# Designed miniproteins, single chains, continued (5), part 99

Each design is a single chain, and the fold is of that chain. pLDDT is the mean over its residues in the fold that is shown.

## One batch from the design tools (miniprotein)

Design m19433
Fold by ESMFold2-Fast:
Structure m19433 (fold): chain A 84 residues (1-84)
Amino acid sequence: MSDSRDDVRRSNSYGDRNDGDTSTDYMTRSTSYVNSVTNPDPNWMSDTMNDSRRTSDTSVRNGMSDTHRYSSSTYRVTVRVRNS
């Protein structure tokens, strides 16, 4: 338990590290949630979702996967290698 929370705390404190993707995902989800409530159809988010159309599922629910998709092509490759 403490181990997982320690990682989250570090990512939250730093958020500017190479492996700090967790922080980015957290920020993206927070912004997406707020934007979704304020703007039911945010263009900036819609543009990102359009790229991920290959798997039109609950993209908003998959904030982590969503961030990796629009983050960069390089990131997309990294996710694949890590998953493998």
Scores: mean pLDDT 43

Design m19434
Fold by ESMFold2-Fast:
Structure m19434 (fold): chain A 87 residues (1-87)
Amino acid sequence: DDLQEQLTDLAEKIILADEKGDSLAASKAREELLDLLLQHQISVEARNAILKADQALYNAIKANASAEEIEEAKQALTDAIQEAVAE
């Protein structure tokens, strides 16, 4: 019911799937995330910010970046979600 909570839960599912290398689970969670963003008429700019943050986090996880870099990327995704629902 809370859009921010639903988006955050989906982001956590995406992160968990990416960390496990489960491409099917990650793809499904990303589709559910995009559907929620579209259903709630989130702006193109806010959707692009979330997708950019997700891509950056995925790249950091795949590159085995430092824990600090991964945490910063997770925070950027959380911030993008908060900004999107604040519109």
Scores: mean pLDDT 85

Design m19435
Fold by ESMFold2-Fast:
Structure m19435 (fold): chain A 74 residues (1-74)
Amino acid sequence: SLGSEFVSLSDKEIIDYIIKRENLPSGSYEITYEVRDNEVHLLSVQPSDKKLKPGEYEVERIGPNVYVVYTNVG
């Protein structure tokens, strides 16, 4: 989408950056972020019940520049 095209980082790099920044322990998470002014803005991080393998992720667009990432931190 146009929102993600303004970000210089890949989805994987964004996810890894958020995991490191928020110091997330091993487990499954739902991460919501917005792309504004060519930057990634973290909106929320919460536990997820979505069944993913360690290191796996899924990205879902929920608004014009708003994305949800489901990830399993191994």
Scores: mean pLDDT 75

Design m19436
Fold by ESMFold2-Fast:
Structure m19436 (fold): chain A 99 residues (1-99)
Amino acid sequence: MMYLYDAEGKVVQTSDEEEGRKLLAEARARLEREREALLEEIKKEFPELSEEERENLAAQIVLTGDKEAIFEIYKAYLESEEEAKKLEKELLEKLKAEA
């Protein structure tokens, strides 16, 4: 799923590829103005990412307007196994508390 935002700057999800391409192109134009700073920050946070992957992540940040949310999503993705086990333990404790 692609994170897009409307003309009012609110984040919306859409499966419309044509509308997604248009908004991504607009985000890339904005990214070019903020590119150097964003790419440097992404490189510090995610040094394992390739240049192409860093550019794509920066475009997602510009598209959504929420750098922190995008960073949290990718950090959770990279730590999926440990976070999945942590969430499983938290669910078990919650179920015990409700019994």
Scores: mean pLDDT 63

Design m19437
Fold by ESMFold2-Fast:
Parts: structure tokens; C-alpha cells; sequence
Structure m19437 (fold): chain A 64 residues (1-64)
């Protein structure tokens, strides 16, 4: 499911061995899944945006 895929990305983004290219691919996939989840259930928009923000914050930490 889209929910399971997003959870897998949330777990994978914590991997310290990820390349910048792999990080970019995971973020792009997260954005795609987020759009589909919100399209199917707009009431989840706040939750989904918060999850994307956490992924973005983890990426920023890896670049620091």
C-alpha cells in the first residue's frame, strides 16, 4: 500500500550509508506517495505534511 511504502521510506532515510543520489530518489518517491495519499484522503494532509517535514529534517541533518 502507499502507507506501507511511505513507512519504508521513513525507515530507510535513517540509513547512514545512503548516497546523496539515493536520498534524492527516496525524497522524490515520498513526495509522490504523499500527493496520492492526500488526494485519496484530504483529511490526512496535516499528518502527511508533518511526515514529509520529518524526512526533510533528517536529510538536512545528513548534509550538516
Amino acid sequence: SLEDKLREIEAKINDPSLTLEEIGELYDEALRIARELVEKDPSRAGEVVARLQRISDRIAEKEA
Scores: mean pLDDT 82

Design m19438
Fold by ESMFold2-Fast:
Structure m19438 (fold): chain A 63 residues (1-63)
Amino acid sequence: MEEKLKKINEVMKKASEEIKPLLDQLRAAEAAGAPRSTVLALRQKILDVMKKAIEEIEKIKKE
């Protein structure tokens, strides 16, 4: 059980590290009045990282 929690924490940490720069870019783009297409592309990248992390966590839980 502890081994699964450790793996889940590692997946979450990696996802957080990937999402952080994308969130910073999103906030900067919104503050600068960037085109909607740029904002949507950044949001989609964040969602893709989150989806991948969720799928990996579900796989670990089902094992």
Scores: mean pLDDT 82

Design m19439
Fold by ESMFold2-Fast:
Structure m19439 (fold): chain A 90 residues (1-90)
Amino acid sequence: SANKEKVLKYLEKMLEIAKEAEEDPSKKRQYRGEITGIHSEALKVANDEVSILLTKFMNYVMEGLRDPSKFEEYLKKAEEYIKKIKELLE
């Protein structure tokens, strides 16, 4: 469905911005704002189950951005939620 394609594109955008934040920590506040905005748009087209996983994904990304020493660990956890969302949408 069109909503499935939109959710997947929003996940790709959030992950891309998270990786950009790893390269330039000085823009961390800007990147957090962009990710939060995309998350809000994704929630508009997601069902309840997908919305819960989208929020868990965003929370792990935000924890990684808050603690750079744990960034890779939290990003891997976030990527597992992307897999779960894809499974629910297939």
Scores: mean pLDDT 82

Design m19440
Fold by ESMFold2-Fast:
Parts: structure tokens; C-alpha cells; sequence
Structure m19440 (fold): chain A 65 residues (1-65)
């Protein structure tokens, strides 16, 4: 589950921003009981915001399934 969320989030960020992401950031989801480790390749503010939004969206989709 955590790997799937990380992969889907990375694909979404790349699709929206064109930037690669790497497993350097972290997001915990109590609903899924897992910690997702993802991060932007560059630690710019825009990349961090895009990654946070994409991560939350993917987690919400996974929790709804």
C-alpha cells in the first residue's frame, strides 16, 4: 500500500509539474495505518506544495477504496 501510494503520487507530480520525485519526504496516514516516504528531487517550495497536494489526494483515493 505505501509503495503504491508513493508510486501514484510520483506519477501525478511528474504529470502536473514535469519534475521527478524521490523517496525523501514523509507523510503519515492514520486512515491507512502507514507512512508514505516521498519527496521532490528538488526541494523548491512549489515542488513541496505540489507533492503535499498530490500525496493527500492519493491517500484520500486509497482510503475511499
Amino acid sequence: VAKEIAERTAARVKEETGNEVVPTGRAYSPALGVTVVIGPAEKTLQNEIALALATNEVIAEAAAA
Scores: mean pLDDT 58

Design m19441
Fold by ESMFold2-Fast:
Structure m19441 (fold): chain A 59 residues (1-59)
Amino acid sequence: MKLTREEMEELLLKNKELILSFPVSPDTRVKAALDYLESNTKEEITEEGLKEALKKAGE
């Protein structure tokens, strides 16, 4: 159900460009991405969900 640390790291790296493209500090968007991955099960984690979490953090 919950992502392993390795799976979370791989997803962050895979989406690194997307995460870094958001117009907030790098620390803020990395934190938002991590919070999204930690708060959701494997089944709930999507690229669209990650984008939404980053967008909300940037508001």
Scores: mean pLDDT 71

Design m19442
Fold by ESMFold2-Fast:
Structure m19442 (fold): chain A 87 residues (1-87)
Amino acid sequence: SKEELEEEIRKKAEETFEQVFEEELKKYSHLPEREALVKAYEAVLERAELYREQMLPKAKSEEQRERLEIFVDTVEELARAGLEELA
């Protein structure tokens, strides 16, 4: 179903978020923990927006565009949630 496909996309986005967050966090290992976490989440948001801008024009169908938006929106929501918990 459409709901099952959207759930699969959200799970893929969560896995991608974890990977990208870990990559970014390693870049800031020299900073105090809170500052490193904030910068890592901000970097994830920046990468998600860049990915959206690059990939959205390349979408071959409306369905592909919708799936891409669900994917990117999920990554951004997870990063924003992390930042809110640090506030």
Scores: mean pLDDT 88

Design m19443
Fold by ESMFold2-Fast:
Structure m19443 (fold): chain A 60 residues (1-60)
Amino acid sequence: SFAEKAKEAGERAKEALRAGNAEEHRRYGQLAKDYFEKAKEAGDEKGAEEAKKASVAAGG
């Protein structure tokens, strides 16, 4: 799921930050934000189902 991917990326970003690796911290931090945003937008069960229905209606 997007929430799970966000958590994985977030943990890697934290590890990179603690190791002083700014490049990996930035990369995984951005990835975590992207997945978290998608998970958050779909994180309401009703919102996720409505988004899915809207996507099917809009895209076939």
Scores: mean pLDDT 62

Design m19444
Fold by ESMFold2-Fast:
Structure m19444 (fold): chain A 67 residues (1-67)
Amino acid sequence: MSEEEREKLREWAREHFGLTDEQIEEALKNKKPIKLTKETLRLYYQARFKLGLSREAALELVRIAQS
């Protein structure tokens, strides 16, 4: 949501998924449904509490991760 949160998302996605900035921006524009799994739940909680992301930014991180 914020630019700071978007920067954290880009860094995390580059490091953990090897995505390009272009792919990350495309994923952020895609409002695809998030599938509820053990892995997406853990990732959401890590994004919220370890990275300090808002609910919306944490959900976008999870959406990128499941793509």
Scores: mean pLDDT 75

Design m19445
Fold by ESMFold2-Fast:
Structure m19445 (fold): chain A 55 residues (1-55)
Amino acid sequence: MEILTPSEANVKVPVLAKELLSKGIREVKIEYGDGSGYGVSVGEVARRILEEMGL
């Protein structure tokens, strides 16, 4: 599973999502610096984060 800070996720999400999918990784856990987070598919994570960023 990939662990990203919120600032890193905002910058690196498109690149990391493509890399993870190319490696066959379908699910990741996103964690904040305080340890809170959630597990979800890489495609769904990328979709939702890009949607929130207005992309």
Scores: mean pLDDT 57

Design m19446
Fold by ESMFold2-Fast:
Structure m19446 (fold): chain A 81 residues (1-81)
Amino acid sequence: MTPLENVDRAVEMIRWLIEEGASVSSIRKVVTDFLDHILENHPEMFDYAVEKLRELAETVDEEVRKAILEQIEKAEKKKEE
């Protein structure tokens, strides 16, 4: 699979977990692990992954949206350090 296809599939998996009623803490963990994986293995895909997660965040309830955006902010700070 291309890196783009891997990002799209990971975001779809996160959406599926949200739709299946996964806990907010589980969603935080999966999003953090996904962004950390991208930063370590495919840093060129980071901006694309962030954009896809922000699009997902706009379609979910406020508590899950806040969790996703919080993990994006942490990953962005980690990338700059």
Scores: mean pLDDT 82

Design m19447
Fold by ESMFold2-Fast:
Structure m19447 (fold): chain A 92 residues (1-92)
Amino acid sequence: MSLLEKVAQLLKQIVEKEGGSATYKVEGDTLEIVAEGVGPKAKQLIKTVADSAISSGGTAEITEEGDTLKLVVKGMGPVGLTSALLHLIGES
């Protein structure tokens, strides 16, 4: 399992803990997650992961449609991956 897939799995777990559902896809350096029924903690952590990607030289896009959130992350560096994982582990 890649570190990026671990980020996706932990985000999914947090979404599910708040009563939502999530699916993800990881391909190379790209992570795509679609989450439905997203609670406030999961929403904040999705934004934290996006910020970690951008801060480490990658890109991130968040699309919101009602209570559905889509996050697409590309090229997240090792510092961003570590930061994201630390935030997610503390909340999962």
Scores: mean pLDDT 82

Design m19448
Fold by ESMFold2-Fast:
Structure m19448 (fold): chain A 80 residues (1-80)
Amino acid sequence: MLLLRAGVTEEEAKELALEAIEEEKKEGGLEAVVITMDEGAKGASLEEVEAKVREEAEAAGADEESIEKAIRDLRESLAK
């Protein structure tokens, strides 16, 4: 799911966050969200993607270590 699409509404952002939580319960949600956010970064700024990843991961109950790892993986992906 993309959290930083152009025109993402408040309603859509909450729906995407709920999907991320459901994916977490399915043993892969945070990684899937990070990959989806990486695709979104091609159309959105890295700073916006990073801020959104922190917000959604924290809302999903991820710890700081997981958030930092997700952001690092995103940055490495974009550096290629």
Scores: mean pLDDT 54

Design m19449
Fold by ESMFold2-Fast:
Structure m19449 (fold): chain A 88 residues (1-88)
Amino acid sequence: MSLEEFKALLEEQKKKAEELAKKGELDENEAKALIEALDVLEEAVASGDAEAGAERLAEIIKKYFGYTLSEEEKAALREYIQGVIDAV
């Protein structure tokens, strides 16, 4: 997958999140968190920095849901982001 194709997929996912929020299938915080998370994934892929991506996603989860990720959960998130980087 190219970076251009990946960015197009993220834009499509943002539009889907907005539509789900309009239908009441996502709450306001879920939709905002998802859109911000997709922006973080785009930046992580562009930079190749899974660690920075995981830190920013952890901050989004804390901001919108008040939940602080454990070190184990943050490590799993970093591995997930690395997999996304490797797929692009």
Scores: mean pLDDT 79

Design m19450
Fold by ESMFold2-Fast:
Structure m19450 (fold): chain A 94 residues (1-94)
Amino acid sequence: SLLEEIEKAVLELSKAVDATPAMQSGEAARLLTALHLLVVAAKIDPENRLEYLEGARSIAEELLKLAQERGATDVANKAQELIELIDRAIEELK
């Protein structure tokens, strides 16, 4: 399912951040934590899934911007892939 692909993409993004010294910051850690919580909420609370996914998209955009500002190309690419998966899931809910 798209939610399973999103969950996997969040884990891959987390691994890329951990492997990238330029991304090892409290800001990146807080954004990743918020992203994980929103994706879990989207999975377990289907009544509010659209709102959680829109929140997750916003956080992923912030991570993308941070990665671009820090020259973290692999992190930026994985954040972009995650945003594309979230956008597909949001369109299926509309």
Scores: mean pLDDT 88

Design m19451
Fold by ESMFold2-Fast:
Structure m19451 (fold): chain A 93 residues (1-93)
Amino acid sequence: SAAEIERMEATIRESAEEELRRLGITDPAVRERLMALVDQLVSLVRDQAPEEQIQAQIDELERVLLEAGVSDMDVIHFRISLLSQAQEFRRQL
């Protein structure tokens, strides 16, 4: 249902926002950029975009996190968490 899709999207956004906070990303411009990329990822998953486009969006998120000074290990953990959530969301569509 539309309500279930909306709740899953909200959960992904809330999870990402909390993780960025835990990673110490406090620069508003960097936070806005990363959340915009998360929003784009959620839209791609909702629209059932090809796996290649979803993967490219995750790669862009990883690039921005690395540029923001996040450690390689923390970026890997963020990527795994986000991919897991995206795959579950796709499964529920």
Scores: mean pLDDT 83

Design m19452
Fold by ESMFold2-Fast:
Structure m19452 (fold): chain A 76 residues (1-76)
Amino acid sequence: SRERLERLLKEAEKKVKEGLSKYEDLFFKSVEYSVKAIGYAVLSLTENKEEGLKKTREYNEKSNEYDKKMQEKLKA
């Protein structure tokens, strides 16, 4: 029945949200560093190419580090 399917979907959504909330900080840190990398990449086009590219690489590495930490927690 539709009511049974709606109940199962709500239970699945709740479990996913509860699971994701434990890794929210790691996810947002990964996103934050990714956005900073994009910002420095754009700045490298106009102001200081060498420093901007260096900062872009550093922030991409930090973004990847936090993504890896999140993935490792999901496996544990």
Scores: mean pLDDT 73

Design m19453
Fold by ESMFold2-Fast:
Structure m19453 (fold): chain A 67 residues (1-67)
Amino acid sequence: MEEEIDREVKLALAIIQLAVTLIDAEHKGDKEKAERIRQALDEVLRLGPTDVDKAVELAKQAVKEYE
């Protein structure tokens, strides 16, 4: 149960970090960065129900590439 909660928390934090990065990119008018982050967020949300670990890793990589 604790391991499952930790994975769910990591996924939630990764999604929040992507969403914050998306809002920042849109606020700064960086439409290309915003679109790439939107695509990454969509993929993370699609993967999350089936593979939490892959979804978390994808989100972390997307944030790292766009910082």
Scores: mean pLDDT 75

Design m19454
Fold by ESMFold2-Fast:
Structure m19454 (fold): chain A 100 residues (1-100)
Amino acid sequence: MSVLEQAKALIDEMKAKLKAAKTYEEALAILQDFNKQFQELFSQLSKEEQIELLEYAIEAYREVRDWAKATIKDPAELRKITTLLGAAIAEHEKALEELK
């Protein structure tokens, strides 16, 4: 498995874990663990692979955010989780613009 394939698999695992999370605190812990592993893999990639990976991650975060809006019934939890995911999307979009 290439480093890029490993990083995409990590994103897919993060997406599945976030959809299984019951609380904001669980979602935050998942993202913190993911970010540590993601940075280690990301630093090993070419610029072109980094762009591809960031685009893949942004789409995964958007999918989880849309899922959260459709499934989370507690307005306070929904607000915290969508704010967390929105921040992750914005950070990755900024990183993508800096690479282009």
Scores: mean pLDDT 86

Design m19455
Fold by ESMFold2-Fast:
Structure m19455 (fold): chain A 74 residues (1-74)
Amino acid sequence: METKTVRLSSERVVRLEFLTTADGRTYLVATLESGRYEVIDLTAQAPPVTLSREELEAWKAREQVVSRSSREVL
């Protein structure tokens, strides 16, 4: 398996969360100091997407998140 390096926003990250969906996709979600969220698809070679809190909640519901693992960065 190849090791994949992910690029987060230049804003300070206060929390990291790994999410797995029912269809087997894995995402990294970074909570930024600005109160926004940076979402990175670790399964696809796609650029990160910055979401608001409301957009993130809608995204989680739509993607059927089945597993969560979180780490506070500070």
Scores: mean pLDDT 68

Design m19456
Fold by ESMFold2-Fast:
Structure m19456 (fold): chain A 99 residues (1-99)
Amino acid sequence: SPLVDEIIKVLEEAAKKAKEMGFTRVAELLEQYAKEIRENKDDPEKLLETIERALSALHIIATVLELSGDEKSKEVAKFLRDAIERIEELYRQLKEQLA
């Protein structure tokens, strides 16, 4: 699915940016969600559940980073928010396609 491939790409690009900024644990979590989405691409129910779990986790991480008060964490939070917005758009379209 082109929509699923785009979601994976957004997560992998966000992971790369997090890693380049020294947020290796955030990057590892994003890479793990990208892998789980790829593994569940042929199971619509698990796919949607995995994307929803990833979005929930990203919201929590972004909020924690925003509250940390340091500039690097705020920069990481900003591109995580951009990734969340893009994935939410793609997730909405994917739900319509699978309905």
Scores: mean pLDDT 88

Design m19457
Fold by ESMFold2-Fast:
Structure m19457 (fold): chain A 81 residues (1-81)
Amino acid sequence: PVYRLTLVLKDEVPSEEELREFFESFGLEVLEIEIKGNEITLVLRGEEEDIQQLYAYLTSHPLYIGGKYYEVESVKLEKIE
């Protein structure tokens, strides 16, 4: 299945490379990343179990990437295929 994930972070955003590495650590394939200010849109391919685990993480934890915490303001997940 293919999913669209939209994240709005409270302040700054990690680099595209850092984001790719983070999401791939959940066993997902990152097909597309788009960054617009504090808003990050990703197109992810993976199993439903892996994407649900990622979503649960994002709704209950700040992102911890490169030794820094990024507060998540909102998260939206859509199955697109």
Scores: mean pLDDT 83

Design m19458
Fold by ESMFold2-Fast:
Structure m19458 (fold): chain A 99 residues (1-99)
Amino acid sequence: MDKLVEAAINAFEKAGNTLVAEALKRAKEEYEKKPFSRTPEELLQEAKELFANAKTPADLKRALDLAAQAYVLALDNEDYKTASEAMMLMMKVEAALQG
């Protein structure tokens, strides 16, 4: 898990996706301190709903943080489908924050 998350952080930093990289760093640190009590699917579903209904940059940042948490937890659970969907959502949310 840790090596895959670190590889993702480095890849996003090199691509200029700084907000995704920062969200992943926060999610990794939080998960290492206390494992998330929610499922990856629950976190991803809430992130999708927040993104769809987002009206402020704060809403978008919250959606990004939840998607990053879903990604980290999905990788730890070897749920690569949810991890892939979370990664795609994080990129979409950052694009919305930059536009």
Scores: mean pLDDT 83

Design m19459
Fold by ESMFold2-Fast:
Structure m19459 (fold): chain A 87 residues (1-87)
Amino acid sequence: SRLEELRERVERELEAVRRRLEEAKKNGMPQEVLDLLEEAIRLLEEALRVLEDESLTEKQKLQRVGALLARVYELLSEAERLAAEFR
């Protein structure tokens, strides 16, 4: 289903961002980069909770998770920009 595909996408993104955060910590990246990655993780975890919320319609889940993913991508873009400036 569309929701199952979206859940798998959110789970893959969450795993990728968690790995990126671990690598950033090992490489001594500035706290601002770590904070952006941690916020992205929080939003992805929120997206999973939205997908599991039985009180929400499929349309509401798609809209809310879509908005959360858009915000995640903005945070990840900013994290990469700051990380590149630090390197």
Scores: mean pLDDT 90

Design m19460
Fold by ESMFold2-Fast:
Formats: C-alpha cells, structure tokens, sequence
Structure m19460 (fold): chain A 56 residues (1-56)
C-alpha cells in the first residue's frame, strides 16, 4: 500500500522544529532511498497532513 508507506516515511522523517519545506525535503530523501514512486506534490500533501495532526 503506497499511501501507507508514504505516511510511514513522512512520520519517520518528520521534525516539528523544521519548516514545511525542510520536512518535505527530509521525506523526499527517505522516499528516494526506499525507492517509493511518489511525487514531490504527494509528499508535500502528506507532510501538511502530518503537521495538522501534530498541531491539533
């Protein structure tokens, strides 16, 4: 399940002290290392969702 793998990547790489763009780059680096076929836009949306869950 690609969506579940992307969520795990975002959760593992997420640093609440970093900006949105920094967290997108962190998640992209991990996704590339794992060979996940995801776009930067998909990663950005997943990071934005992770930030919302953390802040609420």
Amino acid sequence: NLAAQLRQVVEMSFDPSKSLEENVERAMTLARALGLPVSREEVREAVEEQRRRYEE
Scores: mean pLDDT 83

Design m19461
Fold by ESMFold2-Fast:
Structure m19461 (fold): chain A 102 residues (1-102)
Amino acid sequence: KKEFLEKLKEIENDKSLSFEEKIQKIVDALPAEKRKELEDIISSDESTEEKLVRLAELLGSLLISEEFGEKIIEAFGKLLNASEEQIKKAKEVFRETRRKYE
């Protein structure tokens, strides 16, 4: 967890990287168990709302920054054709989960 948090800060603070490049580097840096969890969320037959909530909980547990985590949730929500209400709910779950792991 400590090594991941240090690498996460380095990636988030790298001004030379685009948002998409930062996402790719974070996914590559994820512990094997967390990467499998992310892949399971993406490949699951669950509802859009359930996928967004699970993603929000995962990002919150990883202590992703509030700004970056909310952007990921918004991007993923739009990809899944989520409603504004579903995206807003996922952002709230992300913030609550992040607080719980701080």
Scores: mean pLDDT 78

Design m19462
Fold by ESMFold2-Fast:
Structure m19462 (fold): chain A 91 residues (1-91)
Amino acid sequence: MIKNGKEALELFIDTLAEKLGLSEKERKVNLRSLKIYIENLTGDKIEDLSPKKFLNLLKALTKNQRLSPELKEAVDEAIKKVEEAIKDYKE
């Protein structure tokens, strides 16, 4: 069960890395980059974001990006995994 934006971010990146065949090094770089991006966008630390707020930001970011079909499919599946994990958390 995910409790905050940090756990939601980790689940998202782990799912994306598995689907795209990313190395552990690439996974860590992508996790750090997305964390910094979201913290700069919100003004909040990733640990202080609710999982739902993080999910809404991810959906907005992916809608505005021109992704390849393969990357879009991987991102959509990773978002679905985070949504399912959030449904088990009572706010």
Scores: mean pLDDT 79

Design m19463
Fold by ESMFold2-Fast:
Structure m19463 (fold): chain A 76 residues (1-76)
Amino acid sequence: DEELLEQLKEAGEKGLSLEELPPEVQALLRELADLSERARKTLSPEEIAQLGAKYLQAAKGKKPLEQLKLLIETLK
């Protein structure tokens, strides 16, 4: 459970170089952080795992920016 949350956070950080991030992407990362905290407080570990699996399937083959946008949509 903690491993999956750590991998999601690490994937979000490693998928995009902080030094190369435009302000638009930085705003998306802030929204993702807020949604992730909300999900952790409102969703069970099982629900988080299901959302993570759904995101991983849908994100396969997509570019990092599209993966980030999809993750945000998945957590809404």
Scores: mean pLDDT 65

Design m19464
Fold by ESMFold2-Fast:
Structure m19464 (fold): chain A 112 residues (1-112)
Amino acid sequence: SEKREIMRELTLRVVELFAERLLEAGVSEETVERLRALLEEALALLEEGRLQEASDRLSAEVAELLERIIEEIMKRHGISREEARELLRRLADEAVAEQLPEAEAAYERLEA
């Protein structure tokens, strides 16, 4: 499906942009690569219709990785846990926002 391929490409671009933002924020390459691998594995499971396994992966491993990311940001910038969580949320929002207008335009063009 063309729509499925577009959604996959856009999701992978968001993941790549988020990874770049995390590296710029001082998160370690090891932690960023673990997050990227987890998100790509979850995407593959979702594409196969294995929703429960994707959910289990996101629930079990992402919480630990997000905590590691928060701690690395806190240590690098000398900021509070609350400020580090806000920064992480902002970086994720920015990665999504950067791709969302292109995604919507492409999707609407296919439905026209």
Scores: mean pLDDT 75

Design m19465
Fold by ESMFold2-Fast:
Structure m19465 (fold): chain A 89 residues (1-89)
Amino acid sequence: LEELAEALWDQASPDEIKRLAERLFGVKLTDDQAERLSELSRDFRIPAAVKAQEIADILGLPDPVEFQRLYEEAGVRALREAVEKALAA
């Protein structure tokens, strides 16, 4: 769960998302599902909680609440890393 959440915040490609979903969950995503997940990861207009719910639905995750928590935590980590990178430049 954590690896997928981090990859989505890193704006992973549809092909990367497909590989992660199969490796981590045994879920074979269609090209349309992988593209939708990639679009969700890039759309800053949608709140993280709403994105997490749609992602959990697409993947058929058994605990969407746990995934929402992990996705939100990964988003906080991504923001911290971006700030640290900006301060180092």
Scores: mean pLDDT 76

Design m19466
Fold by ESMFold2-Fast:
Structure m19466 (fold): chain A 57 residues (1-57)
Amino acid sequence: FEKLAKEVLEEVLKEHPNASQRQLLLEIGEKFAQMGLSGKEINEILKVARKLLEELE
């Protein structure tokens, strides 16, 4: 999931450069839901994305 989380995070950051961390996580979750991932899979990806965002701060 880490590679997918990074790719989608980069896309969301380009689309929403001034968005809050919470807003970025919501956008990431929405994109993965549209790709047909389950809520459990999305939660695991969002944990990785949150960790990546914390490392950028």
Scores: mean pLDDT 77

Design m19467
Fold by ESMFold2-Fast:
Structure m19467 (fold): chain A 80 residues (1-80)
Amino acid sequence: SPELYLEGIKSLIDDILKKLEEAAKRYTPEQVKELSEKARETLDKILAIAEKNLPPEFVEEVKRLIDEAKQKIDELVAKV
């Protein structure tokens, strides 16, 4: 179902953010920046897959979640 697929995407985004928050506490600013770049690339790939597999209404929700996640990544990188 589109709903279960969306929940899977939400879980993936949450996992990406949690791992990056953990990295920010343990790694150098340069390493965190590199990990943040990979995280952004992964989020873009998630959006591309969602656009292929989900109805437009769910794609708009995924776009919103990804934009919010990218903002959180920017804030996290600014703190290191």
Scores: mean pLDDT 87

